# Ledger of designs, part 48: designed miniproteins, single chains, continued (3)

Each design is a single chain, and the fold is of that chain. pLDDT is the mean over its residues in the fold that is shown.

## One batch from the design tools (miniprotein)

Design m9751
Fold by ESMFold2-Fast:
Structure m9751 (fold): chain A 89 residues (1-89)
Amino acid sequence: DEELKRIIEEAKRVREETQRLGAEGVEIAADDPLLAARIQGYEGQAVAYANLAIGYAEQGNLEEAKKYLKEAEEYRRKVQELVDEAKAR
């Protein structure tokens, strides 16, 4: 199924982008342990949801795969927002 394959590739992309953003944000927030912890927390959620999207897509469960991909993208956005705040300091 082409749609399931696209979800897997998109979830892998979200996971990779979120991990890059999280690593960058933690380095910038090295002197702010609470901000670093928030960035790591949202990064962990985005990665977990991306992995769930991949797992459900591999099982052929399109509904759950789409749901968890959307959650992964939302937490990736939250990581981006915190990283942008850290950079603005």
Scores: mean pLDDT 89

Design m9752
Fold by ESMFold2-Fast:
Structure m9752 (fold): chain A 65 residues (1-65)
Amino acid sequence: AEEYYRKGVELFEEGRYEEAVEYFEKAIKLDPNFAEAYLNKAAALAHLGRLKEAGEYAEKAAALR
């Protein structure tokens, strides 16, 4: 899970938000309680203008506290 999350963060830092979303999703699939992966997926979705989905993943991150 952490390895996919780390790759997602690297892609996010490069401005490759769509690819970052894919890697954060892979991290979530391996660890459904990975709050940071939900939060960073929300951030990447927001950068892509996918605001409704970004809000949904931010709420999921908050619920996993």
Scores: mean pLDDT 83

Design m9753
Fold by ESMFold2-Fast:
Structure m9753 (fold): chain A 101 residues (1-101)
Amino acid sequence: GGLEEGKEGLEEGKKGVELGKAGKGLEAGKLASDGGWGASVAAESGTEEAAKEGLKAGEEALKAGVLGVKVAETLEGVLAGTAGAISGIGGVFDAELTLKK
């Protein structure tokens, strides 16, 4: 398990980056949180294949969260982007720990 969640998280993170580039900060932040969650679930599965997908998902989620903060026009958007970036960092950290075994 976890590989599918990592792949979904990567798709969510990539979509978040696209929406952030389009100026949709709140939506980018929400997708970043989803991507970071998928990254952590993939890492928790303990397989190298899932952890590699989780690492990619966490990296894209971090990018989406940071972009969400930069383009946010509301406090809700800033908070969503910040939460998404933190989730992405957590996913990267979890995946790296699993890959080092």
Scores: mean pLDDT 86

Design m9754
Fold by ESMFold2-Fast:
Formats: C-alpha cells, sequence, structure tokens
Structure m9754 (fold): chain A 67 residues (1-67)
C-alpha cells in the first residue's frame, strides 16, 4: 500500500500496532518484534520501505497461524 495518503498511513499504523501486540502476546522471537517496530517507525515517517517490512511481519503471523 502507498503511504502518501493520510488514510493509507493511518491504516498501516493501526495494522502494525495490532500485529506488534499479537506478536508480544504470543512470545515470538525478539527479532520479529524488532522488525515490526522498525516497520512502524518507517510508516510513521511515510517511508515506502515500511510496506515491505509490514508484509513480511504479516506473512510470519499467517505462517504461524496467529492471523
Amino acid sequence: ADLSSESMRRTALHELREMIELLRKNNVEPEIIEKAERALELAERGDPEAVELAQEVRKYLIEKGLL
């Protein structure tokens, strides 16, 4: 998703925060939580690289059956 619009940015930030909470609740490896937090930081500044990192975190959650 493009982070240039306020709507897309708000959605990305919300999804990343929810994913980070889900990761923490399930005691996943700190490296995965750190990746999700980095994606959140990039998304907050509108960096398009945040989309790629967020997608990796989402894929991890799906593969672990957490999403």
Scores: mean pLDDT 77

Design m9755
Fold by ESMFold2-Fast:
Structure m9755 (fold): chain A 59 residues (1-59)
Amino acid sequence: GEVSELEEQKKKLEQEIEDLKEQIEAAEDPAEVTRLKAELRDKEIELGVVDIKIAVSKI
């Protein structure tokens, strides 16, 4: 159902966020770090939206 799909999407976003954090730690170029941090912010916002959808679906 929709809840299972949202939980799957959440897991993928959490994995992408962890991957981005690792890339930020490994990056030595300030411009690359800035770009990766912007991508991280976008993924964190998307995760927040998914969390709200999961919460609403449980009511």
Scores: mean pLDDT 83

Design m9756
Fold by ESMFold2-Fast:
Structure m9756 (fold): chain A 88 residues (1-88)
Amino acid sequence: MLSEEQRKKEAEAAKEALLELLREAERLIEELERDPSSELAQRLVSTLVAAQVLLAEIEALGALSEEEIEELRERLRRAAERAERVIA
């Protein structure tokens, strides 16, 4: 089992990666709102799937506060809702 220190470092790294994926998803959504593209829609779906996997890993590590986890869940939920409107 990972040490507390190592688990916290992995959670922080995963959080940074998740925030990067969320920003990429927002960029793809804005681009799709201007000019619909099947390639961009596929990239958006893949980005959101990767973000969901990272969030699950962060939750499993148990090293972040409940407040931080709730904030990440809310950001992902908001991105997914916007994505649904532009790919449907």
Scores: mean pLDDT 84

Design m9757
Fold by ESMFold2-Fast:
Structure m9757 (fold): chain A 99 residues (1-99)
Amino acid sequence: SLIEELREKVKENPEDWKTLTLLAAALYEEGKYEEAKKYAEKAIEIGGEDNPLALTVLGAALFGLGKYEEAKEYLERALEADPNNVGARTLLAKLEREM
C-alpha cells in the first residue's frame, strides 16, 4: 500500500520532510489523525513553516481531533504560505461553524 511504502521510505530517510508530509497526508485520508499530526509536525520542524501542504494536513488532523483553536492557527499559516490553498480555506470555513 502507499502508506506501507511511505513508512519504509521514512525508515530509510527519517529527515526527508517531503516524504513525511506525504505520509501525514495519507494517514489523514485514512482517519489516523494522531499519526497524521505527528508526521506533519515533524515535516514542519525539519522542512520549515512555509510547507503549505504539511501545515494544511496538520490543521486538518487537529480539526479531526476536535482541537479547533490550534487547527485554525495552522490553517491560517497555510494560507499565509499559499493564499490560493482551497483545502485550507474550506477547512477554515467549516471550523468557524464549530467554534
Scores: mean pLDDT 86

Design m9758
Fold by ESMFold2-Fast:
Structure m9758 (fold): chain A 56 residues (1-56)
Amino acid sequence: EKEEEEKLKKAREKAIEEILKKKGLSQELIDKYYDAVYNNSLKKEEMDKIRKEITE
């Protein structure tokens, strides 16, 4: 991807998915969060908040 925003968005999505997996959550739950973030068109800031809440 040539878009910096697209790269960051994908990186954040992957990071969130990895964190959820590490937490021992089911793949269904991970998929739900991923789908919610993707379909809801959450901003990078919103995704960042979710990630922070999960990690700390």
Scores: mean pLDDT 61

Design m9759
Fold by ESMFold2-Fast:
Structure m9759 (fold): chain A 92 residues (1-92)
Amino acid sequence: KAEEYEKKGDLEKAAEEYEKEGEEYEKKGEYEKAGEAYEKAGELYEKLGSDKAIDYYEKAAIYYKKAGKLEKAKEAFNKAVDLSVKVLEEAV
C-alpha cells in the first residue's frame, strides 16, 4: 500500500502509510518489521524536509533494539542524531 504512493510520487502519503504499517506491526509485536516501516517513514519525511524524520528514525531505532537488531538500531539512531544536529545548526 505505501509502495503504491511511492510509485505515484506521493511521498507524504507514502510516509503516512508506512507510519500506519509500523503501528500495526508494533501492536502485533513484530518489532523488526515495525522498525523497517518506521525507518521508511523517516526516509520519506527526510526527503520532504520534515522534522518528523527525526521522530521516525528514533522509533525505528527503538524497535530494531527490541528485535535484537543492534546494528540497524545504531544506524537509525545515528540518522536521528545527524538530523537533530542539522536542525539545531539551522535554528542559529
Scores: mean pLDDT 82

Design m9760
Fold by ESMFold2-Fast:
Structure m9760 (fold): chain A 110 residues (1-110)
Amino acid sequence: LIPSPYPPVEDLQARFGLTPEQAERLARILTEIADALNEVKSEEQRKKAIDRVLEILRKEFGLPDEVYELARKLLENDADTFIRLVVELLRAGVTDPEEILAALKKALEQ
């Protein structure tokens, strides 16, 4: 269900030490990732697309390695579950990075 709500800019700024502009841009990029994954036709293509985006985000914003490691691991093993989880969290209004990380960790346990 698009458009999804953006993650709270203030929360992203506090959690990852980003400026307000960087946090807002990150929120938009995360939404675009969800959209892009819905258009991809294979799991391998989804993994490559996400890996490249995560690399770009890391270089632009310097997010903690923990975020990238959990997201990458889930995407490598079950990109479909990651897509559904992100869409459901955004739809339910769950945009806190801490809750997103907890959801990613729970999905990896399955």
Scores: mean pLDDT 57

Design m9761
Fold by ESMFold2-Fast:
Structure m9761 (fold): chain A 78 residues (1-78)
Amino acid sequence: SDLQEALRKVQEALKALEQGKYPEALRHVEEALKLVEKVDPEAAKLLDKARFSLILGDREGAKKYLQEAKKLLEEKIK
């Protein structure tokens, strides 16, 4: 499902972020955002905030929003 694939991309983004691979993290966030933008506006808002945090170099903000998106997607997948 799109939500399961988006969750996978969020997990990949978090891993890339922890490894200092910011361009890879941003790519995964943008891929996840495209998967949820039509089906889950709350997840889309969190991923958009994570994207802006990465662009601004705010690693901690990006991690926070990605973790919030991960929890939300996990809850909806059940």
Scores: mean pLDDT 87

Design m9762
Fold by ESMFold2-Fast:
Structure m9762 (fold): chain A 118 residues (1-118)
Amino acid sequence: SVQEKALEVVDETERAARLIARQLGFEDLLKEISRVFEKARQELKKVKTVDEAAKVLNSLIEEIARIVREHAARATPEQQEKLRNAGLAIIDHLVGLAEKYGIPIDRERVAALKAELA
């Protein structure tokens, strides 16, 4: 089902995010990102259509970008680049998986969010 595909996108992206955050030493970022992934899983329980799944996943990308920006703003200059690169990698993983499973992503909005992380 579309719900099962969207849940797979969330679960696989969270696994990638956990590996990236652990390698870079951003445990606090991981805790906050894990919270928004759990929120997305709860919202997906109500999803019946591809458009509804897309809305949840596009919202999740917005929240990930916001969290990364907020953490980067409080980080040292040396950590800012690593944190932004981690955020970009997590977003790219989510976008790639969503599109592979046929869930549409707002690519123009994603490009704007990525520019804000640079």
Scores: mean pLDDT 86

Design m9763
Fold by ESMFold2-Fast:
Structure m9763 (fold): chain A 54 residues (1-54)
Amino acid sequence: EEFERHKKEGDEAEAAGDTLAAIQHYGRAAVEAMKEGKPEEAAEFLKKARSLTP
């Protein structure tokens, strides 16, 4: 699914220490999850992005 790709890219960016890229990828994962009718997944991705925000 499209949001899984963005989640993976977010996880990879976080592991690399690229916090901004991780936030952007998790944000995109949330948008794609909403398009797929998965608001619970979107909420978790948004929570993850917020936890990484300075």
Scores: mean pLDDT 80

Design m9764
Fold by ESMFold2-Fast:
Structure m9764 (fold): chain A 70 residues (1-70)
Amino acid sequence: MEEIERLAAEADAALAAGDYEAARRALEEAARLAEEAGDEESARAAWGALGLLYAKLGDEERAAEYFARA
């Protein structure tokens, strides 16, 4: 839980800094940890955030993929 929350905070900081690659990496790791922990709420939050990130980057197909899982 705390590690997932920390990764979400790291993603927010990276987004604020314009470091989309760091934000993507943090969100992917948060989703992976949430899935391993069986934390569906945190996993869906991470997938939704990944969808928004990919939409921002112009990757509409991947964004739609993540939104479908959120």
Scores: mean pLDDT 79

Design m9765
Fold by ESMFold2-Fast:
Structure m9765 (fold): chain A 86 residues (1-86)
Amino acid sequence: MTPRERFRRAAREFVEALKNGAPLDEIVALHDRVVAALQALVDETGRLTPEEQEILLAMHDALEAFEAGDWEAVEKAVERIEKILE
């Protein structure tokens, strides 16, 4: 699996956990996996695509919204990620 494929898979797993109402500990662990996959991608390729940057921004927004209990903002961030992963 390439670093890019690993990053996209980790992002999908994060989104599915949010959609399924996973506990905060699981969401944080999945976010950490996406960050680790991103670090591997940057180390291998030297840069992120605009789409990969938007996934990161949307995931950050989703985690902040989730910690705040703002489920409307979580849903909007999930939609942003899913649109890119299509």
Scores: mean pLDDT 81

Design m9766
Fold by ESMFold2-Fast:
Structure m9766 (fold): chain A 67 residues (1-67)
Amino acid sequence: GLDDALASQEGAMKAAVEAVEKGDVEAAVKKFKEEHGSSLPLSAEGDGVVKDAEELMRLIAEARERQ
């Protein structure tokens, strides 16, 4: 259902954040792009999901810039 799809997408975003925290920015970017590109259009429900994706993208970008 929709809740399951949203939970799966949030899980993928959390995994990407954890990869960034571990210093594996490449894996985080790859995972974010794969989940964001494939699942985000299917879960276009709620501003919260969109905001989380934007925050994750910003976090990844900042991690890359600071490295």
Scores: mean pLDDT 56

Design m9767
Fold by ESMFold2-Fast:
Structure m9767 (fold): chain A 89 residues (1-89)
Amino acid sequence: SKEELIEKAEELVERAKEAEKAGDLEKAAELYEEAGELYYEAGELEKALEAYIKAADALKKAAPDDQERLAKLSEKIRRVRLELERRRA
């Protein structure tokens, strides 16, 4: 189950990179966010954080005025950072 989540997340990251190369930043943001959710569910906090940051970066370029979606991604990033910091301490 955990391994299946990680495999699916890795596939989504590869698709997100392809979307970025194609200039489809909206799709890249969606794919990175979905990958982040799967990594988070799998307990892969560092990978979840990286995916959410890439999603936020893509979304800022594609839809800079979408304050609601950007705020939701910022909250996910904040949550993962706090959990990761606690596990490292």
Scores: mean pLDDT 88

Design m9768
Fold by ESMFold2-Fast:
Structure m9768 (fold): chain A 74 residues (1-74)
Amino acid sequence: SKEEELARALRVVLTQYKLGDLTEEQAIEAVANVLKAFGVDEEKARELARWAVQRLNDGADPATVAREVAKEAL
């Protein structure tokens, strides 16, 4: 499904952030760009991207956050 495809794409970016390969700003931009590629508007994409990164900072795992964001976005 489109939701499962989005969740997989988001998981890649969120995992890179958790491993320290991306800065917080780079992760927010990358997540927002993935969301926009799936048809999410600019404002919602940036809001969800910031929320996703905050969830990881609070100790959530990338797979869980990716699923939550994909469901909320679509």
Scores: mean pLDDT 91

Design m9769
Fold by ESMFold2-Fast:
Structure m9769 (fold): chain A 62 residues (1-62)
Amino acid sequence: PEDVERTLESLRNAVNGIPLTGPGDRVVVRAADTDGDGTVDQAEYDAVKARLEADAGVTLPD
């Protein structure tokens, strides 16, 4: 759950335009970029969150 929360925090920061500082953050953004346009939008963030909640069987904070 903690690793999943970290992943969502990085994605939320990317959606809000906060610069990504680590290579791990870039990998997370790339994985969430489902349309391949180099941008993570709210719909992509929501899709990743829903998938992580389903896969891990947990409810994640917004």
Scores: mean pLDDT 60

Design m9770
Fold by ESMFold2-Fast:
Structure m9770 (fold): chain A 69 residues (1-69)
Amino acid sequence: MAAREAAIERLRELAREAAEAAKTDPRRAAVLATALAIEAIGLVLDGVISEEEARELIREGLAAVDAAE
């Protein structure tokens, strides 16, 4: 239970860091967004989250980066 919620929050932290980085360093933002995608895929493969949850978290992260610039 708590481990799954902690994993989702970790992905959201990566998304927030990517969005903040996008304001000053677009290259770092791209690296962090890529890390978010890799971590989300890893969690799906480990059975921690569903493929649908991973897709939505990746989409939210990329949208936050895009909105930040």
Scores: mean pLDDT 78

Design m9771
Fold by ESMFold2-Fast:
Order: sequence, then C-alpha cells, then structure tokens
Structure m9771 (fold): chain A 71 residues (1-71)
Amino acid sequence: VEIVEADAPPGPIVGVLLAEPEGVVYEVEVDGERVGVYVPTTPNPSAEALERARAAVEAAGLKTLYLMPPA
C-alpha cells in the first residue's frame, strides 16, 4: 500500500473501512478508482494506528492510503 500525504480528500466518501479512537479510514472514489483516506483524531497518531489503517486498506484490496491532517 502506497502512503501519500494530502490536504483534502481526493474525491467523494463512499464508505468506512476502519473507525478507531485515533482515526477513521474512509473509502473514497477517485476517477473510477477507490482509495483509502486516513483522517486522524489527533495530530500524532501512533505507529500501530497507522499500521492498522494501512492493513485495513490492504484487506479491502486497495493500493493507496492518503494521510489527512487531523479533523
């Protein structure tokens, strides 16, 4: 899974892949492709939280995870 920093979601939210206290991974549609978008609830999510987010995206068959600034 490729991790990319983003300032805004690249497209419309179509689902939720993971919801945890440290952040939510949304499923987003971009030009006919689906990607994961991680929105942290804290400015510094743990390495374990980021790995769970990556694993959720991989388990969904997606190849990209966008990291957003905290909500």
Scores: mean pLDDT 80

Design m9772
Fold by ESMFold2-Fast:
Structure m9772 (fold): chain A 58 residues (1-58)
Amino acid sequence: SRLAVAVKDYQGTVGAGLNLKKGDVVEVYEELEDGYWGVVNLKTGEEGLVPKSVLEEL
């Protein structure tokens, strides 16, 4: 599995988005061609799409 960390807070407002806090660790399960990644927030267990620009790979 691929792990990433949120580099800033994000509010999920786009379809299947989720909320992230800066420093939250996510598991990346999918990369979409529109620059969104399908992730699981390991702190909350929530799943959704976030812009790859708010994540940094570990």
Scores: mean pLDDT 77

Design m9773
Fold by ESMFold2-Fast:
Structure m9773 (fold): chain A 75 residues (1-75)
Amino acid sequence: SSMEEALLERVRELSPEEAAELLKKLKEEMEKAKKEFEELKAQGKLSKEEIEKFEEMLKFYERVLEILEELLASQ
């Protein structure tokens, strides 16, 4: 999607300091989101479509994390 492409391009343009801050915040937010999602899933409160949508969102954020880690490793 155009939004995902724009976000990935923006991530690649971040300074090392901005990349480090975003990496920390994103890891914390992803961990919280994963815990909440697993609780809702275990309770049977999520539709198949909601599960698939969340999994696709996680794949996107994993790509963002990979780019951020590569940027920081290049220093």
Scores: mean pLDDT 79

Design m9774
Fold by ESMFold2-Fast:
Structure m9774 (fold): chain A 86 residues (1-86)
Amino acid sequence: SLEEHLARVEAISPEAARLVKQAAETILTGTPEDAVAATWYLAQHADVLAPVRDEVAGAIRATLEKAGFSPELADNLAAFVRAEAA
């Protein structure tokens, strides 16, 4: 779940958790274009996300699925964020 992924991120990096929470809020409340922009914004902070990249990818995938994105698109956007943080 999103909550479980966020808890794991926060335990390792409170700064990364703050960024992911902001992106998750945008994904859940904004337009589809806002959701894509939020994933791009996370990719710009890949250095902050690197220690928790797997948990961040899980959180973003779960959030996109909850927002009604297709599993394929959710997987692709989450994989993009994970790859940038590698």
Scores: mean pLDDT 83

Design m9775
Fold by ESMFold2-Fast:
Structure m9775 (fold): chain A 111 residues (1-111)
Amino acid sequence: DPEEARALLDGMARLFREHASPEELELAEKMAEDIVKVIENPDYVLSPEEQEERKRLDKEMQELAEKHKNEYLYLPEFGKRVRRSEAFGAYVGVMVAEALQPRREELAAQR
């Protein structure tokens, strides 16, 4: 169910925002802003240095996911626990989706 999946994603994003440290929130927001920046500028070409930085951010995100693999947050609306890394990813994803709402139809058509 797409509506239930979106509600779950929004719930996880809110849960992460409420329980994350300021540093975790800043990292997530920086990642979301960086992704949005590239997508909003379709003629934007990453330099080799920017491509390396993007790869470093991706690796850092994967390392955070592995480090927090056994850390869980409780999502009361759905009566279940979610991994902290999943909640982090949901928060980033929601921020990107909200910023790209005017272009969501274009992105869906390109897939």
Scores: mean pLDDT 74

Design m9776
Fold by ESMFold2-Fast:
Structure m9776 (fold): chain A 101 residues (1-101)
Amino acid sequence: MTVSVSVTSLDEKGSVRVTLETSAGFHWTMDFYKPRSGLPDIETTEVSADAAAAGLVVDFDAKFEEKDGIATVSLSITVTHTSAAGETTVWQFSATESVKI
């Protein structure tokens, strides 16, 4: 199985969408909206059930930085697939997206 990860900007405030697609035709999408509370963390709104149905477990770590009018989101994504035979495969990805605010 191959896995592709993409990160797209949702707005000019540093909110991002992460999409994970598999060669098996399953997709997983998570939207991160910049919090208004002064917290550095981006609030996760939704995770698609498609990843779980494909035997995929997705763990991620998100870091947010605002500097010089630029919001940068750095994502570390670990995808674990367990086959019907109980074999486990792990992929690690990193993605960084910046948006001018």
Scores: mean pLDDT 60

Design m9777
Fold by ESMFold2-Fast:
Structure m9777 (fold): chain A 72 residues (1-72)
Amino acid sequence: SPEEEFERLVLRYSELRQRVADAEAAGKPVDRTAYRAELERLIGEFERLKQKYPELKERVDALIAELRRDLA
């Protein structure tokens, strides 16, 4: 369903953020270049989700804005 696909991408974002937090907690350097590349891939997947399910546009746009803030 649209909601299940949306929640799956949200979970992937949460998992990415948790991996960064875990690395920082372990005193390991964060590969910011790799992290940014993963965020850019997620933005692309959210853009495709919005095209597939226009009814999700407002929710997807809000999350893309959050991802872009994290990228800055």
Scores: mean pLDDT 86

Design m9778
Fold by ESMFold2-Fast:
Structure m9778 (fold): chain A 108 residues (1-108)
Amino acid sequence: KEKLLKTIALILDAIGELEEAEKLIGKDPVKAAELVLRAAERALEVAELALKYGDEWAARRAVELAEKAKKLAEEVLKVATNEEAKALAEKAIKLAEEALKLAEEALK
């Protein structure tokens, strides 16, 4: 019961973070990267919960969130001149790839 509520909360938080990050990519790449990193961390947690509990719905949401986070992190890398933004975006890509791998395992 708590697992479903936690999963939904993580998904909603990640969606909000990704939407805000998309608006900030050209304006504030560091904040955009921080938001994308948080979303990637949430996507990873959703993927871990999906794998642990055999939740295909959560696994599909984790795939969608991780793919969006990776795409936005790559967009940050294209525009970022700040080393902090680049480091955060690279970390977000790595976590998003880990989330994708776990979510794909949950869907097998």
Scores: mean pLDDT 88

Design m9779
Fold by ESMFold2-Fast:
Structure m9779 (fold): chain A 58 residues (1-58)
Amino acid sequence: DLVARAERLLSAAEAFIARGDLDNARQLLDEGRKIAREAGPAGEPLLRRADALLAEID
């Protein structure tokens, strides 16, 4: 399930953000965004979440 995979990647990215590991967080967010796009409309909420997290750490 692409949605579940993207959700796991975004949750892992949030954990890396919490500990200040922004490089690993960005990599996981980029992977999660790619998979969320492959999920189509079902992935749109995950794309918005990833964009919000990227804006937070920039």
Scores: mean pLDDT 84

Design m9780
Fold by ESMFold2-Fast:
Structure m9780 (fold): chain A 66 residues (1-66)
Amino acid sequence: ATVTVTVTGEKSALTSRGEIIPPGGTVTFSGDNPEIVLNSDGMLTIRTSSGEIVVADPKHVTVEVS
């Protein structure tokens, strides 16, 4: 599966790989068993079988799984 993350807000998102996703930018992750997990701090963690990938504010990102 491919997970696509798009930043829709005015603030950049960071990935656990050290990538910066600018406002209006996208990043894609490949892996099996994609998960979108709401953390206890109110942030989304996006994971695949390859590991934890990004932590983002759910109000300012769009996530698609294909």
Scores: mean pLDDT 72

Design m9781
Fold by ESMFold2-Fast:
Structure m9781 (fold): chain A 81 residues (1-81)
Amino acid sequence: SEEEKREKWIAELERLRDSLLEEMEKNNVPQEVQEEIEKIFDETIEKLKDPSLSLEEKEKAALEGIQRASSLHHKALRELA
């Protein structure tokens, strides 16, 4: 069902967020960057919980959130070198 897909996406985003935050901590990424990435995931998860959004809009939000978080993480790692 659409509800089952939504719950799976939320669970996956929460696992990805937690895993990424652990990796950033291990790599001594600045706290400000960690907080920005956490905020991106939290805002994305909130959109997935919005009953006014379609499944397609939720999927798009999830993909955009992951891409934005990944880009910021990669930029931070490059600047840390």
Scores: mean pLDDT 84

Design m9782
Fold by ESMFold2-Fast:
Structure m9782 (fold): chain A 91 residues (1-91)
Amino acid sequence: EEKKQLAHYLLKKFGFEPPDIEIDEERLKKILTELQKRAGLPVDGELKPEDLMDPEKRIRLTQAIADYLGLEGVEVDGVLTPELIEALKKY
């Protein structure tokens, strides 16, 4: 399922060990494309390190991720919070 694919991709990318679940590359690219669209960023289906180093882009991406996963009450200021990480682990 799409939310699970995104959550596990993000956990891997941030150095956490996700459950042993196969990541579908095509689904992931589609999800990243939707996140870029929601964040108002260039749509290329790839999340690049330089996008995470820009504070404005980081805030927009983190907000788009929270909205995509349906996380209400998660404060987003461009920083990965323990609450966001725990929400990702539950998928």
Scores: mean pLDDT 67

Design m9783
Fold by ESMFold2-Fast:
Structure m9783 (fold): chain A 70 residues (1-70)
Amino acid sequence: SLEDEARRLEAEFTQLAAELVATKDPGHLERLQAVADRLLAVYEQILSPEEVAALKETLDLFLEAARAYV
């Protein structure tokens, strides 16, 4: 299901974020962006536009902080 795919992508995002903090490897940042994009695409199919906008804002803030950290 899309919900199962979203949960899988959320777990992958969390693991990649931890790896980025440990390594500061730009490759992990690129993978985080790709997973965030896929997660947003999945949630666009199952959430309201308002919920999708809130998720996008949260992901964008995290990725901005991650880019500054690397």
Scores: mean pLDDT 84

Design m9784
Fold by ESMFold2-Fast:
Structure m9784 (fold): chain A 61 residues (1-61)
Amino acid sequence: KIDEFVSTLSDLQKQMLKYYGTGKEDSTLTGGFRAIEDVFLKKAKKNNLDPKEVLDYIKSL
């Protein structure tokens, strides 16, 4: 379920999301995080997934 969703994400998207919400995001990545956050939240909601659970899964990779 969550693993199937995460497998649809690019390596770059997974790398950016690993730093999202950790307080380690670079100011240069802030705009990219916002754009990815919007797309990510829409996709997670469409698949009836909790964004926090998906992010925790990505961080475990």
Scores: mean pLDDT 66

Design m9785
Fold by ESMFold2-Fast:
Structure m9785 (fold): chain A 62 residues (1-62)
Amino acid sequence: MLTVGEVLDLALKAGQSVEDIARALGVTPEEVIEAAKKGLTGEEFGKKYGLSDAQRGAVGGS
């Protein structure tokens, strides 16, 4: 099982961009980099920053 940081390292070595990884995880490139620093898994990070969080931010002031 790979962390976000491990996936990012492998993807960059394979010629993929941080933006491609962010898109696959459903997050921004900055959030991918932060998750990589913290050792989070891609699936967990993607669920945490899903559409429901964005909608709550809009109605509840983030």
Scores: mean pLDDT 62

Design m9786
Fold by ESMFold2-Fast:
Structure m9786 (fold): chain A 70 residues (1-70)
Amino acid sequence: SEVERLLLEAQASPDPEERRRLAEEALRLAMERLKQATTTEEIARAIGLVLDAIGLIFEADLELEKARRG
């Protein structure tokens, strides 16, 4: 899926700014997938993708914050 592709690209990127952008795109798509989910299984999978994307955003934000503060 496109969400999974974006998450893999984010994980592979050494640049925290690029990781954040890719993870934000993944989050947007995961949220759309969650809105379209009709079964418990679909909802659970979509929530998993949302959490993965949020985790990558937080990790990127922490790296950027440390770089900014020296």
Scores: mean pLDDT 86

